# Designed miniproteins, single chains, continued (3): the designs that were tried, part 96

Each design is a single chain, and the fold is of that chain. pLDDT is the mean over its residues in the fold that is shown.

## One batch from the design tools (miniprotein)

Design m11331
Fold by ESMFold2-Fast:
Structure m11331 (fold): chain A 73 residues (1-73)
Amino acid sequence: GIEESSLTVEEARQLAEDYIKKAKEASKLPDKAVRDNTLASLYTAVGILYAGAADPEAREILLEAMKEIKKIG
C-alpha cells in the first residue's frame, strides 16, 4: 500500500496531548487577541495533521484533540 502519512497512533496521541497542553496554556494568556490567535493557530495545526493522517485511529485522536482545543477556546 501507499503510505500517505508516517503518523502512527502513538505519534497522534503524543501530538494531541502536546497541542491540548499548549491550548490550555494559551487560554491563560492575559491578552485576548494573542490568546485567540494562538488557539486558532493550534486548532489549524491539528487540523492539518488530521487531514494528512491515513490511520483511522490516529485521525479520531486528532479529531478529538481539535474538539478539546475548541472547547478550551
Scores: mean pLDDT 82

Design m11332
Fold by ESMFold2-Fast:
Structure m11332 (fold): chain A 94 residues (1-94)
Amino acid sequence: MSLSPEQQQVLSIISDGLMEALRNHSDPEKTAEILIDSLRTAAELARQAGLDKVAQKLEDAAKEVEKNKDDSKKVIQIGNDTLIEVGDLLEQET
C-alpha cells in the first residue's frame, strides 16, 4: 500500500542523511554527525506523527551510531539496516 506523507517524509530524511553520510565516509566523525542528526530529526517527526515504534527504532539507531562514531563502515551499516527496518515497520502500520 502507499505510504502516508508523514511516513514518506520519515523515510526521505533517513535516506537523504544516509546518502550525505556516504559522501563524507572519509571523515568518520562527520559521517556519524550527519547520520545522528538525520536519525534524531526523523525520530522527532515520527513521534509527532504517532509512529512510536519507528521513533524508538530511530532513537536506538542514533545511540548505536554514537557508540561507533570512529568506524564509518559500521555507521553506514547501522544507517542502512535502520532504513530497511523502518521501512518494514511502516508497511506493518498500513
Scores: mean pLDDT 82

Design m11333
Fold by ESMFold2-Fast:
Structure m11333 (fold): chain A 64 residues (1-64)
Amino acid sequence: GVLEEIREILKTVLSDEETNAFIAKLETLSEEQQHQILALLKKWRQTESLEEFRRKALTLFESL
């Protein structure tokens, strides 16, 4: 599902602990919000450096 796809993307730049915490927050969001976050993460994975992608993912997590 969408959360499984997000988990696989996040594992590339986050630790297992950080990824698990991120997914736990996403489980409280609507399906529409989960799809929006998946699209955003896919864009960052394609357009950003690994360092910048990690930074943006952590900033997004803090804003959730």
Scores: mean pLDDT 89

Design m11334
Fold by ESMFold2-Fast:
Formats: structure tokens, C-alpha cells, sequence
Structure m11334 (fold): chain A 62 residues (1-62)
């Protein structure tokens, strides 16, 4: 299996959104604060630009 960090941006966003829908079905996934918290958990060592790109791509899929 590939590391999450080695996946393309759109695959990372798709996997993150699917995980959040399954794990937090009552959460507002369109809340940027919630998404930023989730992205920071998945990419704790990533720079701000990389994390923000994942937030924006995740919002595009919702």
C-alpha cells in the first residue's frame, strides 16, 4: 500500500473525505475549521500551502 503522503492531491482529498464521512457522519464537513483540523492530523509535517491545497480540494469534492 502507498503512504498517504505519496498519493496525488485528488486521491488524498477523496480518501480524506470518504474517511470523514464514514467516521464523523454528523459533522459539517464543509466547515473549514473542521477540515483544517482533519488535514493537520493527516499531514502534520506538511507546510501550510500543502495543507490548504488539501482543504480546498476536499471542499471541491463535497
Amino acid sequence: AMSFESLPLEERAARLVEFLKNSFPQADLRDPAFLRSAVATFLPQADQATREALVQESLRLL
Scores: mean pLDDT 77

Design m11335
Fold by ESMFold2-Fast:
Formats: sequence, C-alpha cells, structure tokens
Structure m11335 (fold): chain A 57 residues (1-57)
Amino acid sequence: SAMTERELANVEAGLAVAEKTGSKAIAGAALKDARSLEPFAPERARRLVERAEALLA
C-alpha cells in the first residue's frame, strides 16, 4: 500500500541518518518501526531490521 511504502521509506531515511551520525537512539527508533512493518512487507522490513540491529551491536 502507499502508506506502507511511505513508512518503509521513512525507516530507510532514519537508518541513513543513524549510519551517518552513529545515533543509537535513531537506530533504535528505526528498529521498532521496521519490526512494526514485518506483517505488511516481511522481506523489506527484515532487511531494515538487520541494518538497525547492526548499528546497535
């Protein structure tokens, strides 16, 4: 859906900011948002979860 696509894009943008800044807070927020999208876009959400978890390791 258009809403799911926008939410996925917002998580991706947040992860890009977290990657540039090293912000654990932004990475943690992106992780929660990505997990909430798993029922709607499981493959894409799983990749975003993996990116966020790598930043929090």
Scores: mean pLDDT 87

Design m11336
Fold by ESMFold2-Fast:
Structure m11336 (fold): chain A 74 residues (1-74)
Amino acid sequence: PAPLSPLSLEERARLFAEKYGLDVEELVALVREAHAAGQSVTFSYDEAANAVVMRRSSVVDGRFVEEDVRIPRR
C-alpha cells in the first residue's frame, strides 16, 4: 500500500494488475465503467481463488447494491 497519499481507483487498479500479472488496461477500463455508472469500487486479492476481486457498490432509489467481479490471474 502507498504510505502517504490516497491513490486514485485507476492507480490502485494498475498496482493490482502489475502485482498479480493481470491486464492493466482491462482493470482500468472496468474502473472507468464503474465510475461512469456512478459506482464506488474497491479491490482485494483472494489467494484461495488466485484472483483479484473488484467490488462495485451503488445506491439506487435509496437501496444499496453490491456486485463482486472476479478477475482470474494469468
Scores: mean pLDDT 71

Design m11337
Fold by ESMFold2-Fast:
Structure m11337 (fold): chain A 94 residues (1-94)
Amino acid sequence: AMIDKEVDEAAKKYGLTDEEREILRELLKRFQEKYPEIGFLPGMADIVAYELKKAREKYDTLEQAREAVEKFLEVIINLLKNGMTVEELKKRIF
């Protein structure tokens, strides 16, 4: 699946562990299921992987890092629903 390929590539790019990669995969699949009108946009795995990496550096547990990324996804959903592109999001994050 396209999600699986982008998840694997993003995890390698940001040096995520196998456990963190599976968290990334789960978060993106849940996002796509919850918001099918947005679906999976190319480059979303790159953005979410970078946020997970930052959360991992800030928080002591993977569960806290996951919760931080879930909150981030809820924030960006409103921007994506209002027509913001993944490329515009990348410019704000990177």
Scores: mean pLDDT 80

Design m11338
Fold by ESMFold2-Fast:
Structure m11338 (fold): chain A 67 residues (1-67)
Amino acid sequence: GAAAFAAAARRGGATEEAAERAGRLDEQSVKLASQGNVEEAQRLGAEARRVVEEGGATPEAAGSQPL
């Protein structure tokens, strides 16, 4: 969910503002996927990852790098 995504982004070095924005995009993506709008959900998910990267976190640090 949005809270878990934002927490991971913050631990990865993203600013709180970027983590919060990315978390909201991720939550919106999940809602669209549950409505059957998979294509738009994938686009918003990609945008959430880009926001985290621009906020100072690498994709590895945000979710796949063990610290």
Scores: mean pLDDT 71

Design m11339
Fold by ESMFold2-Fast:
Structure m11339 (fold): chain A 62 residues (1-62)
Amino acid sequence: STDELIDLHVKMIIDDGMTIDQLRLAMQVADDLLSAMGLSSGGLTIDQYVEEVRRRVEEVRA
């Protein structure tokens, strides 16, 4: 699910040192690939997804 994927990315940032910028780049590459294939990601925009990951990271660090 989207929530499980968000939680996975939160753990990658906290435990593995992934940056928000690296997450954004990875999501943009995935979106560009899906678009080139005539598919849509559906659900959250990249901006909404990245902001939700950031929010949860901040909650864990607080």
Scores: mean pLDDT 77

Design m11340
Fold by ESMFold2-Fast:
Structure m11340 (fold): chain A 59 residues (1-59)
Amino acid sequence: SLSVPPAPPMNDAVEEAIRRHADILAGQPGGKEIAERLLKQAERQRANKAPVTPTGNVS
């Protein structure tokens, strides 16, 4: 089998782990900005990975 790239696939488990880590960081002095940056990067990565589909109604 082939080796996968070092970057793991963005999924619910990874997102939850990132958000939990960001919550901890946000509780630290000066950590709020770091947490925000981390979350934005994660969102961008997910948007780039996941196809955007226009939906009439959001679930």
Scores: mean pLDDT 65

Design m11341
Fold by ESMFold2-Fast:
Structure m11341 (fold): chain A 100 residues (1-100)
Amino acid sequence: MTKEEVIEFLEKAISDAKQALEIAKRLGKENVAKRIEDFIKRLNEALKYAKEGKVDEALKIYDDAVEESRKFWLDNARKRGLELLAEQILKVADEIEKKK
């Protein structure tokens, strides 16, 4: 996996998270929107490390953020029927697994 591949991957992850944020805001889910904003902040931190050539550190930050968010989204989707938000986050997680 190259530095450029990791950067492209993280930029796609940020794009997907921004789409989920717009959906959460439209649905009036303030707590969900705040969680997505925190996730985007973590992804931007990972992207910064990747651009500095610290690819392994960037991937660890991303893995930790995704695992924490995945659990939150699955629990929230199950309780509130917001499966689309969980599905988008899980697709991003699957893309990481394929790049490793």
Scores: mean pLDDT 74

Design m11342
Fold by ESMFold2-Fast:
Structure m11342 (fold): chain A 89 residues (1-89)
Amino acid sequence: SALAEQLLQQLAGEQQLTKQKVAELEAQGKLDEAIALLEQRIAELEQLKVYVQTLPLSEEDKQRVLAAIDALINELKAKLAELKKKKEE
């Protein structure tokens, strides 16, 4: 659906912006700010999964969007773990 495609495109764009901002903060040695940004974005994506369940999407489109969100969360969680390890070093 047009709604599912719009959501997927918006998610991809927001993920790129988040990754870019995290990289900039990491390059500046602002690890606490980068960690906080990742934690906030993960929480927002988990909240978005709840919202997606309420949208008038087909079950196929709903599962596709939810799977995409899960992939984005997993990517951000991996980066969060990396930065937390760097902070303790």
Scores: mean pLDDT 90

Design m11343
Fold by ESMFold2-Fast:
Structure m11343 (fold): chain A 75 residues (1-75)
Amino acid sequence: METFKVTITSVRERDGFLLADVETELGPATLVAPASGLAVGAPVLLSTPQGTFSGRVVSTDGGYVGGEVTVEATG
């Protein structure tokens, strides 16, 4: 399964979702998560230049600016 390690560059909340701008090995991307935050097991969408992936959080340093999160693609 494909995993993406991302570094959070900004975080905002909108309409009950957490939106994070992230830096990935594929370039800049957007991570969409529940407003409850980027906890292990949280369902996420990762929008990259290569496409949008459904995934889940498999590890996190805290889910805030400067933190690292690993997302596993589900498909």
Scores: mean pLDDT 76

Design m11344
Fold by ESMFold2-Fast:
Structure m11344 (fold): chain A 94 residues (1-94)
Amino acid sequence: SSSELQSQIERIERAIETLEKMDLEQQTYAAAVLAHELAEMAESLGNEELARRAREVTRRLVRAANQKDEAEAKEGIEETKELAREFIEMLRKM
């Protein structure tokens, strides 16, 4: 529904805003969770390419967290925000 779609957009926007207020370690885990959720939503909508990209970012963020790789974590966080904004634009066009 239009109301459900708007609610999902607002939830993703709040996730991005909340993530930006966290410390790097917390941001890395929050970004991995968001990327995973984006992958599941994209797959449910039949957007296999967006789902694939989101799954790859999730894997890289988990690896960066485990290896304490701050550079890879920062890159993955920014890619997650970019994917989230792209996903919001896609939802708005539905």
Scores: mean pLDDT 86

Design m11345
Fold by ESMFold2-Fast:
Structure m11345 (fold): chain A 91 residues (1-91)
Amino acid sequence: SEREKARKEAIQVLASLGVMEMLLYEEIKIAEREGDTERAEELRKKLEELNEIAEELQRLLDDPNASIEEIKEKIKEAEEFLKEVKEWLKK
């Protein structure tokens, strides 16, 4: 079913967000070690946004009344966020 497909895609995206969370924590530690306070704060803001997206996506997965379209839109938002963060980290 389309709902089952969307749920599986959401789970994969949540896994990708989890990996990015770990990378952002490591990048924060590096920035703090280097004394780069501005970079550390930018990384913390990205981590906060990541956590908000992950929590919203998880909430949609836990809600039996959530529409397939709502799940797909949140997946798209999460994928776009991941692409933007990956590019930002490359400089």
Scores: mean pLDDT 90

Design m11346
Fold by ESMFold2-Fast:
Structure m11346 (fold): chain A 90 residues (1-90)
Amino acid sequence: SEIERLLKEIDEIIEQIENENDPQRRIELLEQAARKLVELARLLGLSPRDLEFIEGILDLIIAVARTFNLTGEEIASLLRSVRETILRLA
């Protein structure tokens, strides 16, 4: 299914981020994961309010990761929390 494909792709990118030592590459992977998490939320039929919340959280994570040079482990943990939140809201 499209949902299973997206979940697998998201989990693969998060795993890459967790093991990524280059700060610039981490941000590129984070932006890619964020786009796929929003796509997942839309496919799961999240309400406009819940979609806005998820988009806001992802934008904040990207801003914080860039500003504070978050580690791959920190970014991966935050993205897993967003993934869990999307699945709970669905």
Scores: mean pLDDT 91

Design m11347
Fold by ESMFold2-Fast:
Structure m11347 (fold): chain A 107 residues (1-107)
Amino acid sequence: SWQSLAQSTIAAEPFLSTLENAQTYKEIYRRIIEEVESEEDFYKVMEELKKKADPKKQEIVERVEKEFEEMIRRNKERGLSEERAIAVALSAFGIRIAEIDAVIEAF
């Protein structure tokens, strides 16, 4: 079951195929869940991560940024308030951490 979860997660995001990338994704999602209460907080965290990242890690930061922005946009289009759109996106990132933990355990 966890092996199937790891495989489907890698298939959806091939960047997760390396331990280093999987750990980078987990750290980014973790910081977002712990530090973000508003869209302003989110962009502050993203800018801090981009400033410290090498080019490969910066690409992962940009992918996570786009994923979060797309989740917020979709949630707002469904009629959720900004606060609730963010809360739902943060919950989805919690699920992403569990999926990435399955990938990390596969290494």
Scores: mean pLDDT 80

Design m11348
Fold by ESMFold2-Fast:
Structure m11348 (fold): chain A 84 residues (1-84)
Amino acid sequence: METPVGRALRMALEGTPDGTEERVGDWRITVSYDPEKQTYTTTLTNPKAGVTFEFTAKDGKLIHVRFEDKNSGFRHEGPHELPP
């Protein structure tokens, strides 16, 4: 069974078309493509949980990750999902 996080990550890595929107339960996934950087960014948001993930990929490789938990105030941004 694929998690919402795994689905959003896969969509970025596979180069899902710009403007694609999907819903998985309480999660919303949106895809944006930047032609200048040639990058795909997927944004995964759960407004009930107050959690947002952002994955940026280039040439099928993950280059940037952002995580925010609004309820705890925890934020992380970097080239990998590593603790600060």
Scores: mean pLDDT 77

Design m11349
Fold by ESMFold2-Fast:
Structure m11349 (fold): chain A 77 residues (1-77)
Amino acid sequence: SERTEKVTKEVKELIRKAKKALEAGDLEEAHKYAGQIQALLKSLDELDSDAAQQVIDAVRDLLEELTELAEKAAAEK
């Protein structure tokens, strides 16, 4: 559906921005994009499509990377 395609495109663009922020060490910016992605994922969670699931899986991996970086930052204190 057009809704699935639009949301999928937006999530992919946010994933790219979040990864770039993570690579730059900008945890604040990465966390902001992660929040926006989570909001869009709630919309995708209502859609039974393989394309949506592929995006959800990619986002899950990115969120795990964010969590590991946050835990590492906390351990340094």
Scores: mean pLDDT 71

Design m11350
Fold by ESMFold2-Fast:
Structure m11350 (fold): chain A 94 residues (1-94)
Amino acid sequence: SALEEEKQRLMEELLREMYTHFLMTAGDLPREEAERLATELVELARTDPEAFRARWAALVAELEANDRERVERAAEEAVARMLPKAEEAWAALE
């Protein structure tokens, strides 16, 4: 349905924002580069979930090898920031 398509679009937008902020914080990437990678990751998750899992695992492992505590903080911040926005966006569609 149109409602289900809109919910999926909003969720993809929220995931893209979440990955962007995570990559900027954990990887110290410029916003433009982080947004590009986040967009690629969201698209990969939709089209090839297995390739997404492999790429995400490799990326996180590389970042953790440099600074595990920074990755943990970035993940907590990204979830805390995006969860309320996801709930608000989801509720607005009902």
Scores: mean pLDDT 80

Design m11351
Fold by ESMFold2-Fast:
Structure m11351 (fold): chain A 71 residues (1-71)
Amino acid sequence: MSPEERARLEAILARALAWLMETTGLSEMEALEALQDPAVRREVAAALGVAESAITRAVRYARERFGLPPA
């Protein structure tokens, strides 16, 4: 993965988690788990003005980095 792609995924992930935590009151780990739901990813993508595929890729990257099982 390129440094630029990694930085972009990390930025998208941070924004998605922050938005979910602020909107729902979930913890960071609960917000990350909520992002397994495609409906949640669609809502977050719309709120952030990014492609749904970008959220999906960022979530996969985060789970792999944290050693969590695939969604």
Scores: mean pLDDT 79

Design m11352
Fold by ESMFold2-Fast:
Structure m11352 (fold): chain A 73 residues (1-73)
Amino acid sequence: MEAALEEQLAAFRAALEAAKQVSLDDAKAILRKLGHSDENIETQAQVVIFVTRGLLDAAESFEEMLRERKLKE
């Protein structure tokens, strides 16, 4: 149980690190698909990145909490 949890947490951590690689260009591509104008895309993309980073940080804190508590410890 403990070993399996550590393996799952390691995989989750790797997924979070991959998600943090989302670039400003990726955010701009999504906003273009939603019909946003070029004049506002830069600012909108920065807001999207900021919010996404905050959510990823929250998910990382959750992973750290599970690791520390080991759920059944």
Scores: mean pLDDT 69

Design m11353
Fold by ESMFold2-Fast:
Structure m11353 (fold): chain A 65 residues (1-65)
Amino acid sequence: MEMDREMAADLLGAVASAIFGIEVRRRDGVYEIFTREPTEEAREGAEWLKEQLEKLGLEVRIHEP
């Protein structure tokens, strides 16, 4: 198990939020991604972040507006 995965996930979430206009929250060990606007950029960003976080072994859910 990788000790730094939570730090990597937090950094990825912060960068994705700044670039793609999505929100990332952690609740009960689950990473929740919120796409507030139905833009291609937000959708691609949410899907990209989900893929990266799942590769780290984290549970991820995407919530659409």
Scores: mean pLDDT 75

Design m11354
Fold by ESMFold2-Fast:
Structure m11354 (fold): chain A 94 residues (1-94)
Amino acid sequence: TEELLKELIELLEQAIEAIENEDLEKLKSIRDQVKKLAEEEKDPEVKRILEGVIGLLDTIIEKMEAGELTPRDKATYIALLRHEIREVEEMLKR
C-alpha cells in the first residue's frame, strides 16, 4: 500500500541515521519493524522489496555485532539504503 511504502521510506531514513551513529539497538528495532511490514503486505512485488531490505539490514547488523563494520562498509551500506529510498519514492511517484 502507499502508506506502507511511506512508512518504509521513514524506516530506511532512520536506518541510515542508526548506521551513521553505530546504534545497533536502534537498527535492530528498525529491522523488526520492516519485518512486521513484510508480514502485513499482500502485494508479492512489495513484499519482495521488503524482504530485500530485511536481508540488507541483517547483513549490516551482523557486521556491526561482530565489530567488522569499516568506514568503507558504512558508506557502501548507506549508499545502498539511499538507493532503496529512491526506488521506493519512484514507486510512490511523489
Scores: mean pLDDT 85

Design m11355
Fold by ESMFold2-Fast:
Structure m11355 (fold): chain A 90 residues (1-90)
Amino acid sequence: AAEAAAREVIRETRELAKLLENESGKKGLLEGAERLEKAIAAKDTTAVYNEAQKLKAGALSIKESSKNEEARKKAEEVIRAADALLKALA
């Protein structure tokens, strides 16, 4: 359950990164997704929780600041997936 939810966060985050206008924001999301993927491979539940929280915070920031409707909608999907992962870890 938690691994499937984490894979969904990674997928949605990588899709969000494709919609971003600036390379720094794109790089930050891709690096965050990679850290979450490594945490899952390491079976480090604390790291999975922490990286999911960071990706959720990043998506919330994009939802608030982006003028691109598609990016805002995809950020909401990242937030939803992160919340599902965090609930599965509780």
Scores: mean pLDDT 86

Design m11356
Fold by ESMFold2-Fast:
Structure m11356 (fold): chain A 75 residues (1-75)
Amino acid sequence: AKVKVSDLKAALAEQLKEVKDEEVKIAAALFLKDFTEGKEEVDVQEFLSDIDNYVKGPEAEKIKALLKKTVEKAS
């Protein structure tokens, strides 16, 4: 299944309104930019795999949860 990068960006912008942790916001926005740059759409399974494989660090679980919720909302 494919999801449009524009829909992912819109969904993340909406989700970020509910997030107060600035570090989590920045990390999620940078991940989305890095993994969608130059693309009009991405494969949902590939993008979910990238979230699990490349999101690391102390806030990793919060960032992963936010990004996965973004994918769900964009689909």
Scores: mean pLDDT 83

Design m11357
Fold by ESMFold2-Fast:
Structure m11357 (fold): chain A 66 residues (1-66)
Amino acid sequence: MEELKQKAIDAAKAGNVDEAAEYLKRFAEELGLTAPVGLVKSILEKYGPAGAEAIARAFEAQAELD
């Protein structure tokens, strides 16, 4: 699970928005969440790897609340 989070951040650092979004989608699914892929891609395009980290933390926080 942590491996998907790290892969998403690494893909975002490489500028690969589509790959980063796919890893974040899979990470959300493993946490029992549904990722809004369009919104995820928009955040990654605007904020890059910082966006990937923020999205992953948001998914973790949401999973902990449930």
Scores: mean pLDDT 80

Design m11358
Fold by ESMFold2-Fast:
Structure m11358 (fold): chain A 104 residues (1-104)
Amino acid sequence: DEKEEQHGSALSAQLLLLDAVNRLRTEGDEEYLYEAFKIYYDKLLSLSEEDRENLEGFYERLKEKVKKEDQETYDIISNVELKVRDDYLNNLLSTSNNIDMINS
C-alpha cells in the first residue's frame, strides 16, 4: 500500500499537514508537527513544480485559517516550522552544498 503514489504525493502531504495541525490543536503534539514538517519539506523537494505549488498553496491557506481562528496555535506552528527550517534544511544544505540544481 503506497498510498502517496495511489492518491498523489501532494494530496498525501496536504492530509498529513492537516492531521498534524489538528493533533497540535487537540493534543498539543509539537513532536508530531515537527516530524510532519520534515516530511512536508522533503515532499517539496521531490514533487513536480505543479504539485509543489499546490502543496505550498494548501499550507498557506491552512496557516491563514489557523491565524484567523487561533493565534496561539498559529504561533506554535510558526515556531515549529522555523525550527524545522533551521535544523532540517540547514542540515540538508550542509550535506548537499555541492549540488547546483537538482531540477534538471
Scores: mean pLDDT 73

Design m11359
Fold by ESMFold2-Fast:
Structure m11359 (fold): chain A 62 residues (1-62)
Amino acid sequence: SMEEEKKKLANETIKALKEHADSQIERAVEAYKDDPERAEKLREQIEKSLKEAINKINEYYK
């Protein structure tokens, strides 16, 4: 059904976004290993952007 197809696309997109966010966080932690406050701020920004993107996808494919 179209609903099942939409759910599959949403899930695949969310998975890709999570994997990309994890990669970004790993790179940020490595780049700012000697500045943990900056690394934490970048992590927070990445996590916030991920949550906002997931919410938009879930609303769009609802």
Scores: mean pLDDT 85

Design m11360
Fold by ESMFold2-Fast:
Structure m11360 (fold): chain A 91 residues (1-91)
Amino acid sequence: SEEEKKRLEELKKNTAQAILDIDKLPLSPGTKEALRRGLFENLIQLELSIDKLENPSITDTQYAAKLKERIEEMEKDPEAFLKKAKEIAEG
């Protein structure tokens, strides 16, 4: 539904902002890294969920494969994902 898509887009923007706000927290570097990783995974899931709403023909198998691929990309280059989060949060 359009309402569900709007809700997911809002959650996506809020998740991106949360990623940027982690550096402002009085936490150890290792804790910040773990929190960022979790939020990156959440951001990927939100993007794929929006894609599935726009294209209902996407199978559960295709969704699972894409999720795995995107998480592996994030783990290889977390700085690129931080840049994407900034772009999403800003606009």
Scores: mean pLDDT 85

Design m11361
Fold by ESMFold2-Fast:
Structure m11361 (fold): chain A 120 residues (1-120)
Amino acid sequence: MEILELVEKAYEYLKKAYELMLKDKEEAIKYFGEGARNLNAALGLLEREYEKLLEEAKKQGEKKAQDVEEAYEKLKEAREYAQKAAEYIEKGDLEKAKEYLGKAAELVGEAARLLKNFLE
C-alpha cells in the first residue's frame, strides 16, 4: 500500500474509535486495532523509504523536505499517544483512552495533509 493510503486509513479508523469509545467499547477497540495497524504499517514504510522521499522532497524545495520531516515526526508522536490510549483501555479508563486517541487521530490527520501535498 502507498504511505498516504495507510495514513488516511489510520486516520479514519482512529477517528471512528474516538467517536465510539464511550458509546460502544467493543467496536471502538476493533477500530482502534485497525487504526494502530495502519499507523504502524505507514511508519514502517516511511522509515524504509525516508532517505529517498527526503531526497525527492529536497529536489522540490526545502519546504517540501520540511513537510516530509514534520509528517514523520507527527506520525511518531501519534504512535506514542495511541500506545497511551491502549494502556488506558487496558486499565478501563475509557475517558483518558478517548482523550489520547483524539490526540493520536488529530496528529495522523495533520500528517496526511502534509503527505498529500507531496505524494498525492
Scores: mean pLDDT 86

Design m11362
Fold by ESMFold2-Fast:
Structure m11362 (fold): chain A 133 residues (1-133)
Amino acid sequence: MEEELLELVKKALEALKNGDYKKAAELFAKAGDLFEKMGEPFLAAMWYEKAYELDPKYAEKALRAFELLAETSENPYLRLTALIKAGELAESLGDLEKAIRYYEEAKKVAEELGLPNTVKLLEERIEKLKKQL
């Protein structure tokens, strides 16, 4: 496990060094696949996000990973982060209705956590997206 992950990371860094961003994204997505198989939704989501940052074809895979993280996390701060990330990825995919739903869920979690600045930012984001519908 750790040996396979280390090998994938080494190959990804070499690909980045050589300017092969698509190969690096593929290797980061494979790291995400390993963590998904281990039942580690947080780590899987993080590696799929790295893949998405290098190649937009991984946007839906990253979204699915953050959706799962939001559904399975018992940590409300991690759930809040996952909902915001899912909203951002849905927005990047053009699914504004899905993005609004995740931001509204994130706002509720932020309210429960007593985070007024986060609530305000989410309200402003939701309002802007509703004007685009």
Scores: mean pLDDT 89

Design m11363
Fold by ESMFold2-Fast:
Structure m11363 (fold): chain A 88 residues (1-88)
Amino acid sequence: SRAELRREAALEGASVGILEIHYSVLKRTGTLTPEEARRIRARLEALVDRLRALRRQLADDPFMVAQLDTEIAYAEEVIAELDEEIAA
């Protein structure tokens, strides 16, 4: 149902936030390793794929499309920062 898809979107969005907090803490404390950065990046990439699938399923819901676009853009910004950390 639409309510189930919206719940799934909220849970996946929360997972993005949790991974961003984990990354932020590791970076702030100077404990971020290239291996940890690669693991967080892979998990965020999988979440972006799931959010894009949910966006397609909710394409007729402009509020949810806008919310999911915001969450995807945010996750992609964190991935770009992680790519910079891995390349360093």
Scores: mean pLDDT 87

Design m11364
Fold by ESMFold2-Fast:
Structure m11364 (fold): chain A 69 residues (1-69)
Amino acid sequence: MLSDQQQLDLLRKEADEEIRRLSELDPALGEQFRGAVDDIFAAFKAGLITLDEARESLERAKRTFRERL
């Protein structure tokens, strides 16, 4: 199993790569997706959601923004 820190680092890396990909295709969508990512990580840092819920929310956000392309 990955530690919580390793899982968090992977989620941030995956989010950054998706932000870059979306921004290359549509800068406005990339910026909106960055906002969604920031909200997800803020909720996790505030203790409102678990790391697993943050991962699920990030995957859902990626799907939603990809549908707009």
Scores: mean pLDDT 82

